Designed miniproteins, single chains, continued (4). Designs and how they scored, part 80

Each design is a single chain, and the fold is of that chain. pLDDT is the mean over its residues in the fold that is shown.

## One batch from the design tools (miniprotein)

Design m14944
Fold by ESMFold2-Fast:
Structure m14944 (fold): chain A 73 residues (1-73)
Amino acid sequence: MTPEELIKKGEEALKNGDYETAVRYFKEAIEKAEGLERSRAYALLAQAYHGLGKWDEADKYVEEAARIEAELG
């Protein structure tokens, strides 16, 4: 499964409120993704953790997404 396919499945899980499944797909996407796609996967992972009420983890992944974007500019 490509990073794009993993992100798509994670977004579908987010839409359905299945935050734990979304976390799994976004983590797999991060392992395979690079550049802006990896940053997007981290941002979506943060949304999934926010849905789980794990705000400290969400903040951590928001910072990681921003770091990758800054490194690419």
Scores: mean pLDDT 86

Design m14945
Fold by ESMFold2-Fast:
Structure m14945 (fold): chain A 81 residues (1-81)
Amino acid sequence: MAEEVAERVREIVKKHGLEKYADEFAEMARRIVEAKKTDPSKAASLATAAVIYLIGKGLEENKPDQAVAAARELLKLVDEV
């Protein structure tokens, strides 16, 4: 259920003060969920890249702690689905 995961990702990103990137990360989540159906290793690599990108955006916004907290919740969510 890629859309439900995408919405949860959007809310996590917003909750941690990175709401302007929420739609972008929701789209990445859809791609990761779809990849996980056929190639869990590829999905894990995409999730890792998305987390690195999120931390980078947090650094640009001077919100590194919020970005790390969001990244931790997103990695947990990817493991659940």
Scores: mean pLDDT 81

Design m14946
Fold by ESMFold2-Fast:
Structure m14946 (fold): chain A 105 residues (1-105)
Amino acid sequence: SVEELQRRIELINRVREKLFNDEKLRKFINGEIELSEEEREELIKIAEELKKEAEKLGDEVLVEALEIAIEGLRKQDPELLKEARKMVIEHEIELGVELLRIAVL
């Protein structure tokens, strides 16, 4: 269970680094820029690959968050992307607390 939680946390770190910490995606979410079709398709591809990894880990919350992110990218809807980002952050906190509870407490 500790190893499984660590793998889920590692995947969430990759989701943050490869998707939500992307400078252009952050600016789009803040309403500062529009994404080109090519930039949008590349981010969708990244999100789809991350979703596939989340499915393999059985992380249903992360799968749902990535589905919302993909929809936000397809619809060019920054509010869906904010929702997906919030879900990822909240899920990371929950997994971190669970890891601490099992490994330390």
Scores: mean pLDDT 88

Design m14947
Fold by ESMFold2-Fast:
Structure m14947 (fold): chain A 80 residues (1-80)
Amino acid sequence: MLEEVRRRLRELAERLREAAERAPPEIAEVLLKGARDAEEAIRRLEELAEELGEEETVRALLRAIEEAEEGLRRLEEASR
């Protein structure tokens, strides 16, 4: 499960970087920041699992991934 979360975070970071390439500069900066945050979460994944437990870490990160994906959808909807 922890490996699945890492894979999903990597996919999220890739999607955010792709979206940033096609976005206006203001939106691109927000998307690139999201990608960096996802990459940082991957780096801290083992530390979080040791501190909080693997199951709790997975649940927390899956919710964060879902919120980030929803945010990306809302940015696309709000495009002018």
Scores: mean pLDDT 78

Design m14948
Fold by ESMFold2-Fast:
Structure m14948 (fold): chain A 75 residues (1-75)
Amino acid sequence: MERGRELVRRAREEIEKAREYAKQGDYKKAQSYLESAERLAAEAANLGLGDEARALMPELEEVRELIRQVQEEQR
């Protein structure tokens, strides 16, 4: 359980980094951090923390949409 909680915490940190890079227009770094956060959330769900991993979904979707907008603006 401690390992799963650590994965959720790390996923939140990766989400924040993805958001920061997306706001800076660096969609490639933002995408890398988002992918890392998605992997960490999936790992946490696999360890039985599905509810806490699911709680990350709104933030993951917000960052994903932000990255899409930045990428579209860059063509």
Scores: mean pLDDT 82

Design m14949
Fold by ESMFold2-Fast:
Structure m14949 (fold): chain A 72 residues (1-72)
Amino acid sequence: SLAEGMRAALMAAVRAVERGKGEEAAAALRAAAADPRLSPEVQAELRALAEAAAAGDVEGARAEAERAAAAV
C-alpha cells in the first residue's frame, strides 16, 4: 500500500541518518517533497525530515518521520 511504502521509505531515511548519510537522505527527501502529487502537508513533513537529516539529528529525524507517516 502507499502508506506501507511511504513508511518503509521514511524508515530507510532515518537509517541513513544513523549511518552518517544524512546529507544524501536530505537530498532524496527534498526531491520527493517536490512531487506535486503529494498533499501540501506531506510535502511539508518531508521537508522537515530533510532538515533534520541534513543536520544529522537522528532523534529529530525519527520524530519527523513519524509525523510524515501519520500525514499520509
Scores: mean pLDDT 81

Design m14950
Fold by ESMFold2-Fast:
Structure m14950 (fold): chain A 69 residues (1-69)
Amino acid sequence: MSPSEETARIVGLVLRMLGAVLEGDTEAARADKQALINLLRELGKTEQAERVAAVDPTDVQGVVRAVNA
């Protein structure tokens, strides 16, 4: 997977999670957060995955910050 493909997959999951939060669907937001954590671990980004895991699933801005730190 190229860096641009990795970024596209990460951004796609973050946007999906944002959509769930905007709809008030906390369960969907939690599932999308878990999918993002699993993707980050698959890509070898263990530190980013651990930061995302510590963030509330409704805190999309916190998730974005965790991924970019």
Scores: mean pLDDT 80

Design m14951
Fold by ESMFold2-Fast:
Parts: structure tokens; C-alpha cells; sequence
Structure m14951 (fold): chain A 67 residues (1-67)
């Protein structure tokens, strides 16, 4: 759980920063951060549950707020 969460947070931050540097909209930055978080959780666990999608969205939202 914690390992997947850490991987998701780092992936979301990297994706959000890159999208911001490219001049993407806030909605697009949130979407790419969410996708990166989901992909990181899937890589760590082999699957993504409903709870994992909720976690990924919360991570993406926090990352966008910190930009």
C-alpha cells in the first residue's frame, strides 16, 4: 500500500510538472497526473482497485494544488 502510494505520488508530480512546463490547462494537468498515479499503482500491484482510483485522484488533486 505505502510503496504504491509513494510511487503514485512521485509519478503524478513528474507528470504534472512536465504538463505545466508545456503550458497545458489545469484540467489537462490534473488528468495527466491522475493517469500517471494510476499507472504507477498498477505497476506496483499488478491491478487497480476502486480504492486505488480514489487514492490516485486524491494524489493528483494535491499535486496540482502544489504547482
Amino acid sequence: MEEARRAALEAARAAAREAKEKGWSETAILAVAFGAAVAAIQAAKGKVTEEDYELAYEIARRVVEEL
Scores: mean pLDDT 83

Design m14952
Fold by ESMFold2-Fast:
Structure m14952 (fold): chain A 64 residues (1-64)
Amino acid sequence: SEETRLRAKEELYRAVKHLLDEEAQERAREALRRRASNAEFARALGLRPSGVSEYIRVVEEELA
């Protein structure tokens, strides 16, 4: 669901935000507000899009 994907992204942001500078944190928060694609969110976090998509898929499967 969209809500599950958003929660997964928010949790991932909280886990890695301390590794991000303030500009990257702002980009990540903006991506969350806009419910941006996995690719856009991954770029904001400095992560690979495939890794973020896999993480969200696993979270959705565990909560199904």
Scores: mean pLDDT 79

Design m14953
Fold by ESMFold2-Fast:
Structure m14953 (fold): chain A 55 residues (1-55)
Amino acid sequence: NEEALRYARLSGEYAKQGKYEEAAEYAEKAADAETNPTVRASFLAEARKLRELAE
């Protein structure tokens, strides 16, 4: 899914910059665009971890 991969890439770029709030938002968008339930769950788990780091 091109849309999910684009959002996942943006999430990774924001995380590299220490912008964990933005990284979590894009991981959530990647999950929303993803049709594979296992991959979707993976993106949601990553988003939760990123939000914890964004404190």
Scores: mean pLDDT 84

Design m14954
Fold by ESMFold2-Fast:
Structure m14954 (fold): chain A 60 residues (1-60)
Amino acid sequence: SKELREKILRLIGEILRLIGEILDLEADDSIPEEEKKKKIEELKEKREKLLKELEELEKL
């Protein structure tokens, strides 16, 4: 299905963007350590949810 393909591609793109944001935050020494840790944790949680959605779509 074209719709399924577009959903998968969007999820992959979103996951890649989150990975990039995590890497940027981990490299950024200007952010307070506690604030950085919280932001990275939130982004990792979002990434895990999207990975689960991708896995479910691949099983269709």
Scores: mean pLDDT 84

Design m14955
Fold by ESMFold2-Fast:
Structure m14955 (fold): chain A 64 residues (1-64)
Amino acid sequence: ASPVEQKVAVHELEKALAKARELGNEEAVKLLEQALDYARQGNLEKATELMKKAKELVPELAKA
């Protein structure tokens, strides 16, 4: 992915991770930490899959 796409994905994942930590959902936190790692590596496909799973566990992440 382009550097801009990667930077945007990382920023959105960092925001989602902070929200999941605030809500205390450990499973969503683990998924988002893995998604953030993949996004930093440029693997946006895997990052997106893990983000979707986290949003299924914590619907509030979609409304932030």
Scores: mean pLDDT 78

Design m14956
Fold by ESMFold2-Fast:
Structure m14956 (fold): chain A 65 residues (1-65)
Amino acid sequence: SMEEEKLLEEAIEAARKGREAFLAGDRETARRYYEEAIRLASQVPENFMARLIIKESREGLEELK
């Protein structure tokens, strides 16, 4: 659906921004974007792409611990 596409698009963008912030050494910004990516992707839990985004964003958060 259009709503699912929009959520995935926003989740992908948040995950990318999280990674960019992580590589720039901005740990606080990276954490916030990874958490946002998980929040958005978790709204479409049956979608394979959403599960992949959640996995990658969780891995990013683990790197920040």
Scores: mean pLDDT 87

Design m14957
Fold by ESMFold2-Fast:
Structure m14957 (fold): chain A 70 residues (1-70)
Amino acid sequence: AEELRERLLEYVRELAEKAGLSEEEIERLVRMVEEGRGDHAAAVLAHHGVSQEELDEFGRLEREYLEALK
């Protein structure tokens, strides 16, 4: 579970940094993902130019992490 969480949060940070988000915005996105609001985080990333392919990979990692929390 922890490895999946680390990978998911690392990927979110990579996407946000690539998209030019501020440090405060990145931390807010990380919190959204940790709270199970990955759909909202994905919408913010998409608005900042993250590709659909990158968002699809994010969604895959999020599903694996959420499954591991059961």
Scores: mean pLDDT 80

Design m14958
Fold by ESMFold2-Fast:
Structure m14958 (fold): chain A 75 residues (1-75)
Amino acid sequence: SMLSDTAIAIAQVLASHADRLTPEQLNRLAGRVIGRADEGDLEGAREAVREETAGLPPEDREAIYKAITEVLEKS
């Protein structure tokens, strides 16, 4: 399957923060956010970011959430 432009943009944002996440957290976050965005569930995608980043420092959580929200608003 071809990824949508939105899914590619989400993957690029998450890749830029990969050092802040465990491989398990990164895989779960990417799968949930991309899956919800691909279904057109933009609120579910935002919710997934909030839930999966809850254990990160506030600055990192805010940066990821802001970047993902900007991508989703383009969709």
Scores: mean pLDDT 78

Design m14959
Fold by ESMFold2-Fast:
Structure m14959 (fold): chain A 62 residues (1-62)
Amino acid sequence: AAADRALIVKNLETVAGLPREEAERYADTLVAAKPGPGQGLDVEGNKAAAEIGKKIHEREEK
């Protein structure tokens, strides 16, 4: 939902330190990758989540 997307964008900006446009791209991918009924996340969503985790870890080290 739009509210979920806005929250993810805000978290990516504040936690990962991403510019708003990059945060929006990642948020769109994460929102689209929400678990379907019994199917789980697709490959693209899993990849995006891993990339975000990597960036957060890198930012916290600086």
Scores: mean pLDDT 65

Design m14960
Fold by ESMFold2-Fast:
Structure m14960 (fold): chain A 62 residues (1-62)
Amino acid sequence: MYSLEELRELRARGLRSDGVLTPADKDAVNEWFASRGLPPASDEEVLQIMLDMARQGIGSPA
C-alpha cells in the first residue's frame, strides 16, 4: 500500500485522482516507478493508485 508521502509525490508529478485514466497519468506513475527501479505499472495498478489518492483526499479540492 502506498504511503501518503508517496501519493503526494505522484500528484506532484501530474497524477490525477479524477478516475479518468490518461496517458499522462500512466507516464507520471511509470516515471516514478522507474526512478525507484520498479517495472512499468499496469493500467489496473495506475487506477488503484488513483483510487488510493482519492481515498486519502490527495488531488481533490478541499
Scores: mean pLDDT 75

Design m14961
Fold by ESMFold2-Fast:
Parts: sequence; C-alpha cells; structure tokens
Structure m14961 (fold): chain A 73 residues (1-73)
Amino acid sequence: MSKEELELQVRAGVILLEVAVLKSLGEETPLAREAERLAVEAIRIIDEGGDLKEAEELVKRAEELLRKAKEEL
C-alpha cells in the first residue's frame, strides 16, 4: 500500500468512526449518512486499485459534509 493510499484509508476510517459516534448518540443526520456513503465508496475505490484522485475527492466531500453535520448539532 502506498503512503497516499494509507492516508486516504485512515481519513475515510476517521469519518466512519465519527459517524458511528453520532449514530450512538442518536444524532445521525442525512449529511452524516451521505458522508458515510462517500467514505465507504472511497475505501472501495482504493481496495480495487482505482483512481486515487477520485478517492481523495470523495474523502474531501465526506469531510465537508461531516463538518456541516456537526455544525447542525
């Protein structure tokens, strides 16, 4: 695994952990759910040896959506 792949997988994993925390608190919003979906898709792209730039864009979008979800709390 390249350093870039590992960094993207870690970032996607952090999104999934934060969404799991929100779910445990009953605070899952549509924005948090969409962030989880994008993070899962990014991990799938990396695992399949796909385009890392596409995976990075999905992770960045997921991070922005998760930030907005937290602002609504």
Scores: mean pLDDT 82

Design m14962
Fold by ESMFold2-Fast:
Structure m14962 (fold): chain A 62 residues (1-62)
Amino acid sequence: DEEIRRAREEGVRAYNAGDYGTAARHFERAAELAAERFGPEHPEAELSRAIAVSLRKDHGLP
């Protein structure tokens, strides 16, 4: 899926730039898209959601 792939790529770019808030938002979008198209239990949805949660927790983000 192009939209999910694009969201994940933007998340990785933001992470590499040290913009953890932007990275978390992109992974949240990827998780939402994957959950809508494949279901919330799908590996892609779960992984993207876990990454976003980890980024927010590890960097003190809301």
Scores: mean pLDDT 84

Design m14963
Fold by ESMFold2-Fast:
Structure m14963 (fold): chain A 65 residues (1-65)
Amino acid sequence: SSRLSALAIYAVELNNETGVIKKVRIEGDKVIVYLNGDGEKAEKVKKELEELAKELGVELEFYEV
């Protein structure tokens, strides 16, 4: 799906800026983002990804490790 791929690519772009994403996976119709714990940067990344996911109509899940 081009919409799932767009969200995953944006997550990679945010990771290049912030360094807080451990990995991104596409599972079925959802994107899963694994975060590695600078709390303030992680919250910013979550917000930006949630906004794009809502715009694209894509399911998004976060896992903090």
Scores: mean pLDDT 83

Design m14964
Fold by ESMFold2-Fast:
Parts: sequence; structure tokens; C-alpha cells
Structure m14964 (fold): chain A 68 residues (1-68)
Amino acid sequence: SKEEELKKELRERGEEIERESLRRYLAGVPPAQVEAEAKRRLEEAIRELAKKYGISVEEARKMYYEVR
């Protein structure tokens, strides 16, 4: 279903952001900067997926925290 596909993409994008954050942290980027970058990338991902699946940003955000 589209809901299952969206949940999978939300989880995959979250995991990508976590992996990149770890890489940035290990490369010596300050933790506060890594956290700010991750937050920005997550908000962008949620907006992109909401648009792609034709749902509200609020619905996509709720769904992300359900699969996290």
C-alpha cells in the first residue's frame, strides 16, 4: 500500500540521516552543528515525502515518529 511505501521511505530517510550524522561527527564536526544539520535534513525529507504521497506535512511527521 502507499502507506507502507511511505513508512518504508520515512524509515530509510531517517536511517540515512543518522548514518550521515555519524560520519560528520567522526569527521570532527561539532555535535551541535551535526544535530542542526540532521534536524534540517529531516524536515526537508518529511516535506518532500508529504508532497510525493499527497498528504499533509503534519501527517507525514506523525507517521515518521510512529516508525522511529
Scores: mean pLDDT 87

Design m14965
Fold by ESMFold2-Fast:
Structure m14965 (fold): chain A 67 residues (1-67)
Amino acid sequence: MEEAIREAEREVMRLARQSSPEDRLLAFKAVQAIREGKLDEAEELADKITNPAVREAVRRLIELARG
């Protein structure tokens, strides 16, 4: 489970680096929120992401973090 979460985090960060500065910042904040257990905040941040690939990667990470 933790390894799957780490791989999903790496994918979010990889996609975020290839996106806009705004989407990158939102993705980084979402990952931090997920690490802190603030899943509702992470969902709100994901909804603000404009790049569909980054948004879907963050949503996938949220689902994995929920267990």
Scores: mean pLDDT 84

Design m14966
Fold by ESMFold2-Fast:
Structure m14966 (fold): chain A 90 residues (1-90)
Amino acid sequence: SEVDELLDTAINSQDPKVRQDALRKLIGLVNSNPDPELRTRGLQALFKIGSSAGYGAAMVVSPHVTPEQRLEALDLSLEEARELIREAVS
């Protein structure tokens, strides 16, 4: 699926600009896609990126993702998750 391809690219691509572009596309999908199921899958992908960025995980997902990029992805994923949770509860 497109979400799975973007997730793989965001974690495993050797080009940091390509990884960042994939991450931004996932965020855009979560914010604007008319399909709520696809938005939920995108949010899960963002949480997975955040978790792989070193939230106490002893396992290194990819040596091509810098610690700074992982922390940034986590911060963006958490902020986005908070907004979507607030919307879902309302």
Scores: mean pLDDT 60

Design m14967
Fold by ESMFold2-Fast:
Structure m14967 (fold): chain A 93 residues (1-93)
Amino acid sequence: SVDKAIEEAGRAAEEMVAAGFPAEVVETARTGSRSEAAAAISAAMLMGALAYEAGRDEAALALFEAVAEAMRAMGEAPPAFVERVIEEVRARL
């Protein structure tokens, strides 16, 4: 079912956060190529969205904060929806 797939994806996102993936995304944005940074940010954004849908708020927050920090490290403003999700999740933790 879709609900089971979302729950499993949310768990995978939590495991990636525990493994230090958010810090790796930010480091890739600072030290990697433009394409490596874009790939890492895209992966973090997808996993953050899946964690959010699964109700894994701490993992969602860590991933979206990494997206925002990585984009700023590249001289880019994060999308408004990323900042809104960070504020929403942070308010309920």
Scores: mean pLDDT 87

Design m14968
Fold by ESMFold2-Fast:
Structure m14968 (fold): chain A 73 residues (1-73)
Amino acid sequence: MAEELFRKGVEAYARGDYEKAVEYFQKAIEVDPNSPLVAEAYRLMAEAYQKLGDETKANEYKKKADEIEKRRS
């Protein structure tokens, strides 16, 4: 279920529907916050917020992704 929501987020992002992409990524994280996809979801949310012009949220989600990636390295 979380993987399906993540996939829908990626599809929305690819279409340039950044607001919908963020919605799907947020739902994916809510369904499975321990998923290996969470770091990727945060990274894509940061990129989506950059496209939407929300630098504050873009920086916030980039930090969340970086923190998870550091724990895996």
Scores: mean pLDDT 82

Design m14969
Fold by ESMFold2-Fast:
Structure m14969 (fold): chain A 60 residues (1-60)
Amino acid sequence: MSEAEISQQVLQQYQALKAQTDDLEEIAKELEKLAEQSKDPVERDMLLFLAKQELAKAKA
């Protein structure tokens, strides 16, 4: 599976989470759970990166 295909799927999941809640900390928490459940190390890293970005936004 290409990095571009993994990125597309990760972004789709991120958009779905943002549609469910405006709580950036909750979005980050759910992204971390998805990363923990992921068996693909590239997908896991991307999910964790997005979680860190959301936490940074929550603190700003």
Scores: mean pLDDT 78

Design m14970
Fold by ESMFold2-Fast:
Parts: sequence; structure tokens; C-alpha cells
Structure m14970 (fold): chain A 71 residues (1-71)
Amino acid sequence: MRVFTADQIDRALVQLHLEGVSAEKISRLARLLRERAPDGRATEGQIREAAREAGLSDEEIERLLEILRRL
């Protein structure tokens, strides 16, 4: 299973915000990932779960994962 670093996640969240996802959703997602992956390494499953709880739509979640897989 692929693991993503804090740097990769931060870069993907910046891109997602530029594509129109609100700062509030991005901030909530970043907080949840910090709480659940405090070592700065998150699996795709952890990111997907945190994004759902942050209020991202299924389309926003799939786009986030596309960006992450390209990094």
C-alpha cells in the first residue's frame, strides 16, 4: 500500500484549494491527518477517511488521490 509524506500531502492540498475546494475543508482535512498520522506519513485509506470526515465530496476525494499518486 502506498504511503504519502506530509510534504506530498501539503502540495496536493494546495493544488486542491487552487481547483476550488474551500480553505475550511482543506484546514479540517490537514488537522485530521495530523491527528491520525502524527509521524507525517499517511496511507491512501487514512487520507480517504479523513477527507470524508472533513466534508470533501467523493469527486474532491478522487481528485485529491489523483494528485497524490502523481507526486
Scores: mean pLDDT 84

Design m14971
Fold by ESMFold2-Fast:
Structure m14971 (fold): chain A 77 residues (1-77)
Amino acid sequence: SELAERAREAVLAGDREALEEAYREGLRLVREGNFEEAEEVIEALEEAARETGDLEADILAGVLALELGVQRTVERL
């Protein structure tokens, strides 16, 4: 995913603005039901956070994962 690549690059570069933008786009994907691409963004953020120790990226990945879980549950109902 192009967004997942941008999210990873933002974390690796320490680009806070790009990270916030990627998070907001990931959140829109979750809310629009694009779970496949949203999962790719979450994985990219988690991997980059693990590699760099970036707590902000780790927190944002966790928030996206929670939002995805909620939306996926609602869609199945």
Scores: mean pLDDT 86

Design m14972
Fold by ESMFold2-Fast:
Structure m14972 (fold): chain A 63 residues (1-63)
Amino acid sequence: IIVHSDEELAELMARMAAKLAAEADPETAAARMAELQRIVELQRSYLRSDPATRQQLEELGLQ
């Protein structure tokens, strides 16, 4: 997932949460939401990494 700002990360997370709530159990959706928050925090840390690290992650398709 390629994102350019913290705002885009928040928007993506909100959209995914809405889809999970529609398709899955509310309890399952909450658990998946917690996992997504962890991934978002990880990606935010990567976005603040040096440019070389960010470029490698983009090439791997993680960003």
Scores: mean pLDDT 66

Design m14973
Fold by ESMFold2-Fast:
Structure m14973 (fold): chain A 72 residues (1-72)
Amino acid sequence: SAKELAEEAIRAAKEGDFERAQKLVEEALKLLEENPDDVETLVLVGRALEMLGKHEEARRLYERAAALRLAA
């Protein structure tokens, strides 16, 4: 699942495997296109992106997650 890929990306980034973390983030983002309202996965992918130094991409996902929570 996208959530499992995002959790794996966070673990890879913590271990310093940024290449693997980036690939897992890209796979999780593709699955998020099919389920764009998955707030938990948006936050987890955002965390992985923060760890990869992609702060602007992470901020956009956090903003989307916050907007979805407000709309629900």
Scores: mean pLDDT 83

Design m14974
Fold by ESMFold2-Fast:
Structure m14974 (fold): chain A 87 residues (1-87)
Amino acid sequence: SLLDKLKELLAEAQELVQEFLKAIEEKDVEKARELLERIKELYKEIKKLLEELAEKYPEIKEGLEELKRQMEELIELLEKKVKELEE
């Protein structure tokens, strides 16, 4: 199902974010940048799936758009973490 696919992609994203935070703690700038790019690509896939779900289930569209906004805010925070390491 589309919901099962979303759950799997979100779990993969969570694992990558945990690896990213570990790279930040270790001050591994190159690894943190690599993981950030992987997280961004995975989030593009998740956002596309959220858009497909919103088209099929318009009654939950508002909730899906809110999740998309939260994901964009998280990416911005992760980008700031990488920039802080480069200072």
Scores: mean pLDDT 85

Design m14976
Fold by ESMFold2-Fast:
Structure m14976 (fold): chain A 58 residues (1-58)
Amino acid sequence: SPLVEEVKKVIGQAAKAKSLGDEEKLNEYIKRLEELANDPSLPEDVREIVKWKIEEFK
């Protein structure tokens, strides 16, 4: 699924931004993850993982 691939990419990008202390980029990626977490086309189990990752990145 293109959305599942996007979730994987954005999580990786958020983790990289956090490791670099790039708060602006981290906040952009968190916003995108929040959008993905509310997308009904994304499987429910993947949406729950995304919600957990958002809390981890905060």
Scores: mean pLDDT 86

Design m14977
Fold by ESMFold2-Fast:
Structure m14977 (fold): chain A 59 residues (1-59)
Amino acid sequence: AAARQARLDRVAEAIARILHEMFGAPFEEAYRVALEILRENPELSGLEVLQRAAARLGL
């Protein structure tokens, strides 16, 4: 449980960082969106989560 949560948080941070640095999305918003997508679809690859998060943020 704890290890899985830490991994999800790290993936969400990485995705939020990419969206913030490359696309100018607010980090906090990008992080929340990425976490929500990961919770809904824990089987998605990081790239798929990035794509869905970008779409949800209008990027």
Scores: mean pLDDT 80

Design m14978
Fold by ESMFold2-Fast:
Structure m14978 (fold): chain A 63 residues (1-63)
Amino acid sequence: MIPKELANEGVRALIRMGRTYEALGNLELAARMYEAAVRFGEKYGADPALIEEARRNLERVRA
């Protein structure tokens, strides 16, 4: 098992990648990064607040 702190950092990194793709105008890749952040956070036990941040970003980019 990985430490919760490391799981949290993984989610933050994936959210940052998603935001970078949004800034580049690639909403498809942004959505994939936010989806990966949700899956990674759920799999490795990241903070629920970080998983919800990833979900909100995913919902926003698909709106």
Scores: mean pLDDT 85

Design m14979
Fold by ESMFold2-Fast:
Structure m14979 (fold): chain A 65 residues (1-65)
Amino acid sequence: SSEELREEAIRILVEGGASRELAEEFVDAVVSGDAEKAQELASKLVKEGASEASVAEAAGLAREA
């Protein structure tokens, strides 16, 4: 379900070291189709220590949600 994919995307980011708040904002931006906001938040996630691979994986799941 869309909710399960969203929660899985958040979990991947949190397991990667991201705060839950930042992970939720990123997933919400991807789900809503706000590409500019998603890119800004992706940059913040990487700067805080999340891998680019984890961010890409989470974005893929969020797009399917």
Scores: mean pLDDT 84

Design m14980
Fold by ESMFold2-Fast:
Structure m14980 (fold): chain A 66 residues (1-66)
Amino acid sequence: ASAAERLLAELPETLAKLKESGDEELLKKFKEIVIPALEKALESDDPAVVEAAKRLLKEIKKFLSE
């Protein structure tokens, strides 16, 4: 499986944990690792990967802007 596919599969649960816990370490990882990785996934030739990455980025950035 590609790194993008693995990230997309794991992110909904990880984001739910972040929303529930407010974990500062997890929040830092989202800002420094997860967001850049999703932005790289937008460069994918697979429209399904791009669409999922856009949706997750929107959700994460909205949460972080609150």
Scores: mean pLDDT 76

Design m14981
Fold by ESMFold2-Fast:
Structure m14981 (fold): chain A 59 residues (1-59)
Amino acid sequence: SLAQHQKGNLAVIELLKKISDPEKLRHEVEKALLDLGYSPEEARAIAAAVAETLAERLA
């Protein structure tokens, strides 16, 4: 749902502030998305995309 999607976005942003390791960030994002009800496939894909995007933008 839209509400779950917005809650997921906020959780991801908060995790970004604490985690400086892209590999750990990917794992924590994936876990958070699974806890929010995303499918394992969706959570893994989103977490990987977030980690890759941050690695590129922070380089």
Scores: mean pLDDT 73

Design m14982
Fold by ESMFold2-Fast:
Formats: C-alpha cells, sequence, structure tokens
Structure m14982 (fold): chain A 95 residues (1-95)
C-alpha cells in the first residue's frame, strides 16, 4: 500500500541519513551534517503523519515531506561522494 511504501522509504531514509550524518561529522562538515538532520526530521514527520492517519490527504502530505527529505539526502550523498542509486529508486517509488 502507499502507506507501507512511505513508512518503508522513510525508515530507509532515516537510516541512511544517520550514516551520512556521521560521515559528515567525521569530516568536520557541520553544514552538511545540519542538512542531513533536516532530511531525517522530514522523514520522521512523514512517518508520523501516515501512522496517525491513512487518508489520501495525509498520504499526499507525507509524500511531499519524503520527496523533500530524499532530495536533501541526494544532494548530501553527492557532496560526500556516495552513490545515489538507492535514493533515486526510493524517489521513483513514491512520486
Amino acid sequence: SDQDILISVGSDSISYGNQLRQQSINQNDFDTSRRVSSSIRLSQNAIDIVQKDSTDSSISIARQYLIASLNLLRTVARRLGQDTSVIDRNLDSIR
């Protein structure tokens, strides 16, 4: 279902975001670390929305939060020299 996909993608985005955040901290790139933290918050908000309410409206709002989160994460991954293929597939699955 759309709800299950959004929860799955959001959870993956938080997990990968935490990895990129740790990498940026280890590289003393605190601007990138802050961007990742914003992405994680957007993904957490999306999960919270669809867990509380599975209406078409809530799904649409959560999808918008996840698209914003994944776009930030993609930018960060590129900056850190990481592969974006998983992020791109996740974006395609929710758009």
Scores: mean pLDDT 88

